# Designed miniproteins, single chains: the designs that were tried, part 34

Each design is a single chain, and the fold is of that chain. pLDDT is the mean over its residues in the fold that is shown.

## One batch from the design tools (miniprotein)

Design m1163
Fold by ESMFold2-Fast:
Structure m1163 (fold): chain A 71 residues (1-71)
Amino acid sequence: MREEAYEKLKEVAEQWRKTEGRYYAVATGLDERGNWTFGLAEVDSEEEAKKLDEQARAGKDIETKLEPIPR
């Protein structure tokens, strides 16, 4: 469910902020196949991260490029 996916990605974003020192937001965007999905987007500021997080939590689709999750 969207809410569960959001919470998990939010934890990952907070962890990457602490580990990598960059800002990440939970966002909806297009995957490599052009499908809407949840993921993380690197942003330039904490304010942008907050805006994207709120939009993703509200279930709104935002045109953004998602960062590939390293595996």
Scores: mean pLDDT 64

Design m1164
Fold by ESMFold2-Fast:
Structure m1164 (fold): chain A 71 residues (1-71)
Amino acid sequence: PPPAVTSPENVQRIRDALAALEEEARARGLTVTDSYADLTFTDETIVAEVVVDATRDGKPVTLRRTLVLPT
């Protein structure tokens, strides 16, 4: 797949959202194992799904947020 390219402002918003989601996971007593973002380009917007994979008592828990960003 081609690399997802977006504005520095959108990149920062995605990073901030990932950091906020990781903080939420830790605040809930989860251990963060991975974090990533998937981008989908539409005619009007970029849809960014930010995902944090975590564990609680050895069980996997996934947190996600969807951002709608300008193209």
Scores: mean pLDDT 78

Design m1165
Fold by ESMFold2-Fast:
Structure m1165 (fold): chain A 72 residues (1-72)
Amino acid sequence: SIMDEATAAMAKIALELGDEETAKKAVEKIRDPESLAEVGRYAASKGFEDVKQLAIDKLRELGYDELAKEVE
């Protein structure tokens, strides 16, 4: 959804600013698997392992196990 895309963008901006707490809160609000995967991959590329793992865990909770493996 457009809200999930906007929330994913906010999470990435928070990570650019080093604000992991805001990024984690944003990830908790996202339900769109593509948006979750985007944030997870971005976090991985920047070394934010906690945020990456949160996105992976949420993908699995929503039933997107294969996409979660790709992010991992």
Scores: mean pLDDT 84

Design m1166
Fold by ESMFold2-Fast:
Structure m1166 (fold): chain A 111 residues (1-111)
Amino acid sequence: MEKAEEYFKLGQEYFEKAKEAIKEGNLEEAQLLLSTSAIYYDKALELDPENKEAWYNLGESYYLLGEIREKNGDYEGAARDYELAAKYYEKAGDLKKAEEARKKAEELRAK
């Protein structure tokens, strides 16, 4: 599945750029890069839904989006992103990270 692999590599490229933007404190740029990364991982997973690494990376992308939104005071948006992260971590088989993400979403919705 050449096209699925290409989309996965693009997802990884934008995810790495997003991590660098976070490290530099460029959170607005990081949100754009994480959203772009998620689009490419979604396209890769539409073609290859068995790619657990892509599910995991999609979970990580939404988890980081949730952290950025939480810092910006968007608790509802952050809770939704953490719920998406939990779903994708479950698809990846990382049940511990899925539970941690769900707990964050519940804590934010209780505020």
Scores: mean pLDDT 88

Design m1167
Fold by ESMFold2-Fast:
Structure m1167 (fold): chain A 94 residues (1-94)
Amino acid sequence: KPSISKEEILDMLTGKPVTIGNKTYESIPQLMEDIELNKELFSEESYNSLMDIINKTKDISNEEERKKAAEELLNKISEELFNKIVEDLIKLSE
């Protein structure tokens, strides 16, 4: 089964292409659209946390600063919540 690393999540949040399962996400808007269309696959906590991270980082124009901000935000969430976000993203990629 496909797994997603912290580095892959950081790449997604910086708008770099990331392949998860059978899907390739080329941009943040594409990822956000797929999440919104499949919101039922996410728990409320997972959805809110993922969207909060995306919304706080998407407006950072410098890629290095965006990656650093995303990393700091990911480090602030619990391991359990991070793992749940990863699980929900894998379901989204099917």
Scores: mean pLDDT 76

Design m1168
Fold by ESMFold2-Fast:
Structure m1168 (fold): chain A 83 residues (1-83)
Amino acid sequence: TERSLIEAAARSAEDLARRSENPEARRILLETAEQVRRAKSLEEAAEILRRGAERLRDLDPEAARELQRAADQLRALAEQQAA
C-alpha cells in the first residue's frame, strides 16, 4: 500500500541516521524520516526525500545518494498511480 511504502522510506532514513557518524547529517536524516511519515502522498514523500538528499550532499554523500534513490522510486510509483 501507499502508506507501507512511505513507512519503509521513513525507516530507511532512520537506518541511515543510525549509521551516520556526522551529528548534523543524523539530525537531517531523522527530521526527514519524521516529515516522510507525515506525508499525505507518495509524491509528497518523494519531494521530502529529495530535499533531504540535497541537504546531505556535502555532509554525507552516501546517505544523500540513498535518499535520492528512494525519492526516485516513490516518484516513479506516484506517476504509475496517476496514469
Scores: mean pLDDT 86

Design m1169
Fold by ESMFold2-Fast:
Structure m1169 (fold): chain A 90 residues (1-90)
Amino acid sequence: SLPLMEVSKEEAEKYYETMLKTLEELKKIAVKMGVDEKEVEEELAPLRETLKKLLEEGGKIFSKEQMLELAEQLEKLGFSQELIEEWREL
C-alpha cells in the first residue's frame, strides 16, 4: 500500500477536499473521452467512500513526495492547473 503520514485534522480535511475535486475532474475528463457517466460514477463511488472513512479516522494523507508525484501525473493527464496547484500547496 502507499505510504501515509499523520497530519493535523485541518490538513487532512484540505487533502480530502482536493481529492474529491480530483475525482470530479477525472469524471469530466472520462466523459469527454466517451466513457458513460454512470459507469464512471460506479467506479468512483468506492473511492469516495474510502475518502470519507479516511476523513472520519482523521489525520492520514499521502506524503509530500507522493502529492508532488500525483500533481505531475495529473498535469500529464490534462487536469486543470488550479487543481494541480492545490496538490502542490498541500
Scores: mean pLDDT 76

Design m1170
Fold by ESMFold2-Fast:
Structure m1170 (fold): chain A 80 residues (1-80)
Amino acid sequence: SLEKAKQYLALGAEYYEKGDYKKAAEYFRLAARYEPRPQFRIALLGTAEVILNIDDEEKSKKINEEAMKEAAKEAEKALA
């Protein structure tokens, strides 16, 4: 149903704006399931995968920030 596709798309956009990329991707996949137009269904599925990649990058960024903090602590020890 196109109406259900629109409802799930709106929910996906809302969670994306809140930074909940996992939930946003879930709702974009649900929107794709109810989208009757193949080209728009493919676009919605592609958007969900892109959003999941952003979530993975944010997790990687946090790991890198912790590694940099540890390196700074070791440098401080070496200078003492």
Scores: mean pLDDT 78

Design m1171
Fold by ESMFold2-Fast:
Structure m1171 (fold): chain A 80 residues (1-80)
Amino acid sequence: MNGTALIEFLSKRLSIPASVFDVDGDGVLDGADALRLQRTLAKLGVPLPAIDGRLDDATLRAIADALGVPVSELRALLAA
């Protein structure tokens, strides 16, 4: 999936480099990039239901709640 918009949003919101989330540097959010993103968020104290490389609805809700944004915003960023 294309995760560039989500990675940029999280980088700006959390004040951490986008390269921390996109290990392949290709702008495509695959399972390895999703695992890196989940691990980074967990280290920042975001209560994720699992760290398994899946950005499911429960994971997106946890991120949205931690950032104070609607989960629909994160879904739109993943779809972009």
Scores: mean pLDDT 71

Design m1172
Fold by ESMFold2-Fast:
Structure m1172 (fold): chain A 74 residues (1-74)
Amino acid sequence: MPSLQEVLNEIGRRIAEVFDALPADTPADEIRAAAEAVVAEVRKRYNVPASVRFEVHVFRDSQGRRQVLLHAHV
């Protein structure tokens, strides 16, 4: 199993790819659903234990760019 940091890095990279592919006017619920789908895919790929939980926070920075903050709980 990769380290928790490696899993977080992979989720972050995949979310960035998805955000780059989505139109700027994409609804917030679609953005969140896309981010959560990435978390679910990476979780399944690496067989991440059920005891590890991921929180995804989606926001826009001062330049209007979509950003994501990931937290892991063990």
Scores: mean pLDDT 74

Design m1173
Fold by ESMFold2-Fast:
Structure m1173 (fold): chain A 81 residues (1-81)
Amino acid sequence: DSKESSERAAEAGRRAAEYGRKGDASKATGGALRAVGELVSGKADEKAANYAVKAGTYATRGNSKKAEEYAKKAEEEAKKS
C-alpha cells in the first residue's frame, strides 16, 4: 500500500531528524538508511520518500534544522498519498 510505505518513509525521516538533533549519529544513520530502503522499494510516494531521504541526509551531516524541515515535508506528502 502506497500510503503505508509513504508513512514508513516519513517516520524514518522523522526518527533520523530526532536522533540527529539529540546527537545520536548511529540512530540517525539507521533512520536515514531506512528512508533510503523505502525509496528504493518504489512502493512509497516519490515525494514523501525523497523528502525522507533528504531529512536523513541532513540529520547525518549535523544539520538538524534542515533535517526537521524535510521530515515535516515528507510527513505532509505521506498524508496526501
Scores: mean pLDDT 82

Design m1174
Fold by ESMFold2-Fast:
Structure m1174 (fold): chain A 57 residues (1-57)
Amino acid sequence: SARLRAAYEYARAHPREVTVAELQRRFGLSREQASLILTLVRLEPPASFAQVAAVVR
């Protein structure tokens, strides 16, 4: 789970620039895991990211 958290925080910092392939390569994620992380990070406006971060902490 530490790897998934690191990938999520990385994607959150670069939501428009990071790709599924980059997350797979950088964090050793499966295509499905990387795709889900990007989907969660890109869900609607930045305010939603703040709410997700508050819950995950």
Scores: mean pLDDT 70

Design m1175
Fold by ESMFold2-Fast:
Structure m1175 (fold): chain A 70 residues (1-70)
Amino acid sequence: DQLKKQYSSLQSLASAHQAGSNGLLKQASLDPDRRRELEALADELRKRSQELKSQAKRVKDLLEQSRLAS
């Protein structure tokens, strides 16, 4: 139960960070003066999204292990 909630939260946060990264990249393509800054921020959000996905995968593995233990 708690692991399932943690997994959902991590996936939600990862999706939000990925969406934020995509938004910043779109802004970077429209604003040459801030492009490097916005691309750097987008990279940070993308890295955070990947970290959250890795954490979610670990939680998912624990959930599957718990489900198969009968």
Scores: mean pLDDT 82

Design m1176
Fold by ESMFold2-Fast:
Structure m1176 (fold): chain A 90 residues (1-90)
Amino acid sequence: AELSAEEKVALRRQVEAEITERLREKYADDEEKRAVLEEIEAYRRKAEAGKLTDEEEARMEELAEKHREIIEELERERLRLYEELLEKEK
């Protein structure tokens, strides 16, 4: 059966929390990368709440440009986790 809108939101939040935790562990010895990860997550939460300002959006774009590696790793882990969840449903 198709997931409800509420179930999709809950699943998305669970996936994002898991991805963030995985990258925090990976960057345990890298304070700069952890600080960037935390700032990106804070802006993402504000965006989901519809509270992201134009200045914060510009800051997110600046972080994405400077720290493309972190953005790419977040996207890679997100894709991997979704693939893992889909495989469990087979």
Scores: mean pLDDT 75

Design m1177
Fold by ESMFold2-Fast:
Structure m1177 (fold): chain A 76 residues (1-76)
Amino acid sequence: SELEKLKERVVAKLEEAKEEVLADKKTFSEEEREKLVELLEETIEAVRKAKSMEELEKAVKEGLKRIEEYLKEVLP
């Protein structure tokens, strides 16, 4: 289905972001990387649980908002 294909692509991109965060030891502390990975994992879980395009869009928006809010707290 279109929903399943989009979910797979979104999860793949979030997994890539997670790997990039784990590899980036210059921008963030170990604790900050762990928190970012946690937020990305929560977003991946929400995306996987989405049953409609509307739920998928909401899962992505809320997850990215949480990540953005955390980045605003840790970046100058």
Scores: mean pLDDT 86

Design m1178
Fold by ESMFold2-Fast:
Parts: structure tokens; C-alpha cells; sequence
Structure m1178 (fold): chain A 82 residues (1-82)
């Protein structure tokens, strides 16, 4: 489905700068700093994953559920990191 592929590509393009920034900040970070940086990235990624899932739900409900699961895992990780 080309529309699903386009929405997935848009989502990946939206999260790329967040992932690149997190990767750069993780260079030389200690354990506590690593957890904080990963939690900050997860907090930024979760709402984007939920928005993508909402757009995908009428086209690919299985993929939408996978993105919602990913967002829930990210949210749980953020809650677990102090």
C-alpha cells in the first residue's frame, strides 16, 4: 500500500533528527546520563508514534497497533527513569 509506505517514511523522517541528536549526546555519556538522554528521546518519540498510529489506523490497523505499543513502551520507560 503506497499510502502506508508514505506515512511510514514521513514518520521515520520526523524521528530521525531526534535519534541523531540522542546518538550524539550518548557519545561519552555515563550510565546515569545515558538513561536521562534515552528518556528525553523516548518522551519526544512517543507522541510522534501515537500521531502516526492514528493516521495509519484506517489503512493498516495492525501497523497502527504496533506503533501504539511502541509509544506505550516509550512512555513506560520515561516513567521508570527518575
Amino acid sequence: NPEVEALVREFLEEIRPIQEEAAARLEGADEAERARIEAEAAARLAPLARAAADRLAPLDPELAERLRAMAAEAEAFVAAVR
Scores: mean pLDDT 85

Design m1179
Fold by ESMFold2-Fast:
Structure m1179 (fold): chain A 80 residues (1-80)
Amino acid sequence: SMAELDAAIEAGDLEAVLAAIDREYEAAKAAQDSDATTYTGAVLRLVGTGEHAVLRLRRLGKEDLAERVEEHVKKLLKEL
């Protein structure tokens, strides 16, 4: 959930943040064979979740973690 993601971000728990993003990636991957609207929605959720995590980590001064999250999301988008 977004609340669990926010708790992980506040704690600086990179593993938990990446796990939440990976969950959205798996949902997008599962939606590849569905209709275009469902797939697009899942991809936008993955992107939005990543952007949310990056923005919040930067606000907390955790730039190194924000960069790792941003690179992880870029890698996942290339796998779709």
Scores: mean pLDDT 88

Design m1180
Fold by ESMFold2-Fast:
Structure m1180 (fold): chain A 85 residues (1-85)
Amino acid sequence: MSRSLQLEVEVGVEEIAVAVAMSIAEKASEEEKEEIIKRLEKALERLKEILKEAEEDPETPQELIEQVRRAIKRTEEAIEKLKEK
């Protein structure tokens, strides 16, 4: 597997994880919300790592870089929303 394809798969997995976490958070207790926030913060850190690797690899498609940036923004927004409630 090329590094570009590997990064695309990793981004997709993290996007699914964030979407599932947000869905669960709507019904979550306070304690569960703290655990979800911690999980999302780890996902955000990994997405930022993926972005750095993607930008350093000249073979990475521009579309993938933009997708990672979008995923980072969505994850940051999700964390902020959960911290408000």
Scores: mean pLDDT 77

Design m1181
Fold by ESMFold2-Fast:
Structure m1181 (fold): chain A 60 residues (1-60)
Amino acid sequence: SMEEELLRRYIQALVEASKAAEAEKAANPEMSGREEIELMVEKFNELAAEIKAEEAKKLA
């Protein structure tokens, strides 16, 4: 279903955001766990916005 496809896309976005935040923390060991989580959330929101924009185009 389209709902399952969207869920899988959001899960992939979360995985990508998590990996990017991990890479940044590895490059900057001064980064706190809170800052790592905040970066993950910011990156996830950016990817989620792209998914939403692509889905909107399919409805147009």
Scores: mean pLDDT 84

Design m1182
Fold by ESMFold2-Fast:
Parts: sequence; C-alpha cells; structure tokens
Structure m1182 (fold): chain A 84 residues (1-84)
Amino acid sequence: AEELFEKAKKYLREGKYDEAISLYQQLIDELKDDPENYVLLAEAYSLLGIAYLKKGDRETANEYFEKAKKWYEEAVKKGLYDYE
C-alpha cells in the first residue's frame, strides 16, 4: 500500500493524472476492507480529489474530498490519528 501511495503521488506531480487516479482507486479497493486503514483511506480519497481537480472536474473532486474528510473524522474518533 505505501509503495503504491508514493508511486501515485509521483504520477500526480508529473501531471499523469489518469495514471494517478487508477492507482488511488486500486489503493481504495485494497484498503476499504480493513478499518485500521482509516487514515490511508482518507489520504487516498484526498489525493484522488486533487487529481480530478487538476483535470478540471471540480464536482467529482469535491465528492472525493468529502469522503476523505469523513474517513479522517472516523480515524480521529477511533484514536487512530493524532494531530500532535
């Protein structure tokens, strides 16, 4: 999962948005079955939103940002994410 995150972030930085989207969708599919992955799932949704935003699809981007926010909130509630 971590290697896939780094590769997808690299594609996003290089302007390979469709390739980044494909990898983030693969990550979400792998992470969704494990609730301990709340933070990673939130990060994947956030980066997927950024990729769609860079492609000019603001509406789809906002939907993914809302999903990311919900997963971050769940991670905080479970004590799995600390901002300190």
Scores: mean pLDDT 77

Design m1183
Fold by ESMFold2-Fast:
Structure m1183 (fold): chain A 87 residues (1-87)
Amino acid sequence: SLNEEEKEILEKLLEAWKLFDPEKKGYISKDVFETLVEMFELSEEEIKKLSSEKLDLDTFLEFFSIILKRQGKELSEKVKEEFKKLI
């Protein structure tokens, strides 16, 4: 079972993924990624770490790992496993 922090992180991941992959294709286009960058105000250093022609599910999880680090939080393996079950 997930703790309270892990549940909050999972809910945020699911909400974001729904916004950026509403068709459930399992990837995010460059245009959608640029929208994520604008919405979450990523720095140049954070963007550079995510430089990719195609954002798959694992790249998306890397993106949110960066966002969570800003909040002093970590994306746990349990959250990743539960997220992957729901996609």
Scores: mean pLDDT 74

Design m1184
Fold by ESMFold2-Fast:
Structure m1184 (fold): chain A 92 residues (1-92)
Amino acid sequence: KLIVDKEAEEAAMKALEEALKNEPDPELQSGLKTLMVANEVVKYYKEKKVKPEELAKIYSGLLEQPSLEAALEYAEKLGDEETVEIIRKALE
């Protein structure tokens, strides 16, 4: 599975948006924005049910390497091994 469920995905995104509004540190704001983009990409392509190999190509084409690294960290925190494998493949 790419992410636990749609309700959890929406809640996580809302939490990141609220954290961004309340974060006074510009470096942390930049990190949060990158995580939000990574989370939206994972959510979007999970809903499209694309194959892992195609998802890896989409990540490498859509996200720059720093964004892919942030997406990898986010997926690892979620324990989503499938998404971790896809992003690692995209970083190759």
Scores: mean pLDDT 60

Design m1185
Fold by ESMFold2-Fast:
Structure m1185 (fold): chain A 90 residues (1-90)
Amino acid sequence: IEELIEQAQTVVKEIQSLVEQLRQAIENDASWDDLNSLVKAIEAQMEKAKRLIRELRAANAPQSTIEALEKALAEAGRALGEVLLRQTAA
């Protein structure tokens, strides 16, 4: 259980860092190759978060840990949505 909680905390921090990097890249008109690299990195962390949520629920881990992962996933989804809107802009 402690190992799963530590993994969850790491994934939350990684998602937060990648989302911030993606937003800065968008603001600085980064190349689509750079944006796609960040998108793939965020998607990989989102898949890890989904797997951890399942494992934490099975282990009856604290709801606060699960909620932190769910919040990070929602924020990542919003950031990816911003990239998609820019892709449709010409």
Scores: mean pLDDT 81

Design m1186
Fold by ESMFold2-Fast:
Structure m1186 (fold): chain A 66 residues (1-66)
Amino acid sequence: SAKIKEVQAEIEAVKAELQRLVDQYSEAARQGDRARVRELAERIRALSKRLKALEEELAKLKEEEK
């Protein structure tokens, strides 16, 4: 299914962005940049929620294509 492939591609893109944000968060935390840590934590939280929703959508799509 084209839709399954599209959702899988979006999941991989979100995972890649999350990894970049986690790396930036770790560096900001190491440097004691409290404002940056808070900003990055909010962005990580938002993307983590989106990732979970996409993974749940993917699971449903795989069941519906029987």
Scores: mean pLDDT 86

Design m1187
Fold by ESMFold2-Fast:
Structure m1187 (fold): chain A 68 residues (1-68)
Amino acid sequence: SNEQLMDKLFLEIGKEVVDHLEKDPSDIDGAVELAEQKKEEALSVLPEEIKERFQERMDQFIASVRAM
């Protein structure tokens, strides 16, 4: 389902960002850049019906990383 695809992509991107920060906790800018890049890549292949919800979810996650 579209919901399962969105959840899977969000979890995969979140894990990559967390892994980046575990290796270099000071590189918040790099973690944000990685998350933005992965968000844009996912948006380019996602069905139109879920793009807005995925973008909102990713933007909230990225804002939380920026606030670290």
Scores: mean pLDDT 87

Design m1188
Fold by ESMFold2-Fast:
Formats: sequence, C-alpha cells, structure tokens
Structure m1188 (fold): chain A 89 residues (1-89)
Amino acid sequence: SAEDAELAARLREAILEVLKEKGYDELAEILREMERLLARGEAPPEELIERGREFLESLSEEEKKEISEAIKEAALRILRELGIEGESG
C-alpha cells in the first residue's frame, strides 16, 4: 500500500541519517545512489555494487556491529514515531 511505501521511505531516510551521523558517509552515499537508481527502474551499475561490497568488506567486525546496531536503532525510532508497538520477544 501507499502507507507501506511511506514507511519504507522513512526507514531508508532514518538509516541514511544515522549512518551519516556516525561518520559512514560513503556507505550512506552508496545506498542512496543505489536506491535512486532502483526507484527509477534502473539496475545499479556493477561498479556501484562492487564499491558497496568492498566498503562493507573493509570494515572491522566492530564497525559492522556498530552499523547493524545503528540500523536497528533507526528502525525502532521510526516505528515508535508511527505509534507501532515494538515488542522485544
């Protein structure tokens, strides 16, 4: 639905914002460009996909964990703002 698309867009923007706030600007730029191309019905160029992969593989396990936690935090923040009850199982 349109509401699901809006939720997805808000989650993406929140994730990009948190990545930039934590200094992962290059990853945020790669993800934003990839999304922009996919939204236009265009396949991301192989060079962009490879750049994203190389960036992620260059990260330490600590940095990967930090990014994962940042993404979770952004998702939970958006869900709370939308009044969706998040139950931790």
Scores: mean pLDDT 74

Design m1189
Fold by ESMFold2-Fast:
Structure m1189 (fold): chain A 103 residues (1-103)
Amino acid sequence: NEKKIAEIMHRDYKYKEAFEVLEAEVDHEVRRLGAIDPEMAAELQKEYDFFKKMLDALAKEGPVETELATALARTYTLWLQKKSEETNRRLLQAAAEAARLQA
């Protein structure tokens, strides 16, 4: 049934897409935090590793669970983007202080 195959492929693609975006955002935030707060960067990586295992397990349970896993991945990405705004502020503050000390 072509319709059922298309629905499965679309669902799996959306999960994969959401997960790839989440992985890129986590990597970006861990790298940025690592420059100013290595302990917080390590904790974020640890929390993500646990969340990833839960998400992968959930996505395999069925169609409703795959959609929920996709929604959770997207929600986590949005949370990280909001947290990234604070990290950017901290990085700019550190750069300004470094520039002041070089003058």
Scores: mean pLDDT 78

Design m1190
Fold by ESMFold2-Fast:
Structure m1190 (fold): chain A 67 residues (1-67)
Amino acid sequence: SALQEEMIEEAKKKLKEWFAKNPNPSAGQIQEKMDELAEELSRKFGVTKDFAYWAVSVALSDVLLEL
C-alpha cells in the first residue's frame, strides 16, 4: 500500500542519514535507533508501534544491502 511504501521510504532516509553520521554502530546502537524510529513513525502515521517497527526493519535490511 501507499502508506507502507511511504513509511519504509521515510525510515530508509532517516537510517541512511544516521549511518552517515555513525559509520560503525554497535548492535545495541542499531536496536536503539530502530526503536526510536518506530516510535516516531507510529506517532506520525497513526499506526501501532509494532507495525512501524516492521517498516523500520524492512528499511534497515534495504539500507544494509546498499552499504
Scores: mean pLDDT 86

Design m1191
Fold by ESMFold2-Fast:
Structure m1191 (fold): chain A 95 residues (1-95)
Amino acid sequence: SMKEAQFKTFIGASATMLRMYVFTSSNDEALHAQVDAMAAQIDALIADPSLTPQQVADGTIQLYQQLKAQNSDNPDLVKVLDQNIANIQKLLEEI
């Protein structure tokens, strides 16, 4: 559906914005590599036509939670990740 396509576009845009945030706010090469790997996995979820919006959302949220756990000493990043998770959950309710 059109709403499902819009939801997938939002997930992709959210991941891109997070990557831009990290690359402009941090020079931590390990964090850059983690975010690049996460973004590639999210792109793979979006590109998979067999996955429902719920499955794409669940997979993306799990990846964000993993990144949050790996960077628990970075409160600004944790806050951004929590906000992105909340935004995905709210938009999923509209599908």
Scores: mean pLDDT 88

Design m1192
Fold by ESMFold2-Fast:
Structure m1192 (fold): chain A 66 residues (1-66)
Amino acid sequence: SSELEELEKELEELIAELEKRGLHSLADQMRRDLAAARKLPEEEKIKRLKEAKEMVTSILEDLDRS
């Protein structure tokens, strides 16, 4: 679905940002979460990818404020 495509693209961009900032462990965790999500039904994939996006976005925003 277009929602899945957008979420995967957004998470790939967030993973690249984590790598750029030297947060390699978190980037690797996000890659594993994406791979695991691909094995789930579409509804659960969307849910897991949204949760991952919110978590990473929150971390990056906190770093930008500090």
Scores: mean pLDDT 82

Design m1193
Fold by ESMFold2-Fast:
Structure m1193 (fold): chain A 77 residues (1-77)
Amino acid sequence: DVVEILLEFAKRSGLPLSEEEIRELIERGVKAHNAKTRDEILAVGLATLVLLGGTLEDVEALGLPPSVIEKVKELLK
């Protein structure tokens, strides 16, 4: 579940975000970036949380596929 992964990341990063706020961020990011796949949606959510105070090191610590990590880095350019 994308929301569960993003909630765990937010918690690890010390970001005081609720499940509802995570869902709203995902919806906005999906529209802004035209995300189509689960991996794209996950990458958009993670990139947004990094911009809010998370780190790429915390993203890498999640053990996600390299393709997702690469997409997060691309979105942060």
Scores: mean pLDDT 80

Design m1194
Fold by ESMFold2-Fast:
Structure m1194 (fold): chain A 60 residues (1-60)
Amino acid sequence: GDAEKAAEAAGAGDSKAAGEYAKRAVQNGHDPRYVDAAAVAGATGNKELAARYAKRAEES
């Protein structure tokens, strides 16, 4: 989903795409704290943590 794509884009260094996907995830009603946490974890190379936060965002 969009939270997972935000984390993936952040991990790839694409801050613009990460921001666009994060915005879409929040607009779809997902918890912005988990969306942000997924993107931050992705950007810092914590792929497993990024995946967990993205899943939590999309289940929120």
Scores: mean pLDDT 81

Design m1195
Fold by ESMFold2-Fast:
Structure m1195 (fold): chain A 69 residues (1-69)
Amino acid sequence: NEELRKELEELREEARRLAEESTNPAAQTAAMSLAHDLEKVLEDESLSDEELREALRNAKRALQQVKAL
């Protein structure tokens, strides 16, 4: 699903920006880890739409946790 992959790409870019801009080492590390995990998801062309939706939900939750740091 191209729309789900685009949303995951947008979350990856936001995580990368947080990793670059954050002065909090914990937030920077968490953001870098999230960006790396999202990159792996996006590189996996075998994922179903259901797996992509689950990855998207998990990524949104993880991003909110990073922002709370």
Scores: mean pLDDT 85

Design m1196
Fold by ESMFold2-Fast:
Structure m1196 (fold): chain A 86 residues (1-86)
Amino acid sequence: SLEERAKRIKALIEEQVAELKRLHQRDPAVTERLLARQSPEIRELLRKILASTDPEEQKKLVDELTILVLQRFYGLSKEEAEKLLK
C-alpha cells in the first residue's frame, strides 16, 4: 500500500540521515559540497538536521524531509504525504 511505502521511505531516510551525520563529523567540507548540489529545500532541511543535537527537533526535520521526498518522487501533495506519516 502507499502507507506502507511511505513508512519504508521514512525508515530509509532515517538511515541515510544517520550516515550523512557520520560523514559530516569526519569531513564537514565534503558534506557541504554534497549539500550545495541539492535543491534549495532539501539542502536547507539537511543543514538543519546536521546542526541539530535535539532528538525531538531531529524527528520533526526528518518528517519534513520525508514529506518533501514523497512530494517530489511520488507526486503526492503535502497534505497527502502528511496523512500517510500519521
Scores: mean pLDDT 83

Design m1197
Fold by ESMFold2-Fast:
Structure m1197 (fold): chain A 90 residues (1-90)
Amino acid sequence: SSMDIQRARTIARGMRRSAQGIYDRSTDPLTRQAARLVQQGADYVLQGNSQRGRQLAQQARDLALQSTDPLRDGVVSLARAVQIAADRVG
């Protein structure tokens, strides 16, 4: 429904902002790159490209899991949220 698409877009914008916060606070290159992949995934969800959004979210999760930064868990959570938003957009 159009309401579900609007909610998914609101969530995607929120995830983009949260990923920026992690990028700004982290000094770890892997966590920072993973946060950028979350932002790119969220941008593709906002464009209606759910498949690309999910692909980038998976890449972000895989990269974050290689990091020892405590902020990596935040990136993993945001990547999961991008996948859920992508599923709602279809």
Scores: mean pLDDT 87

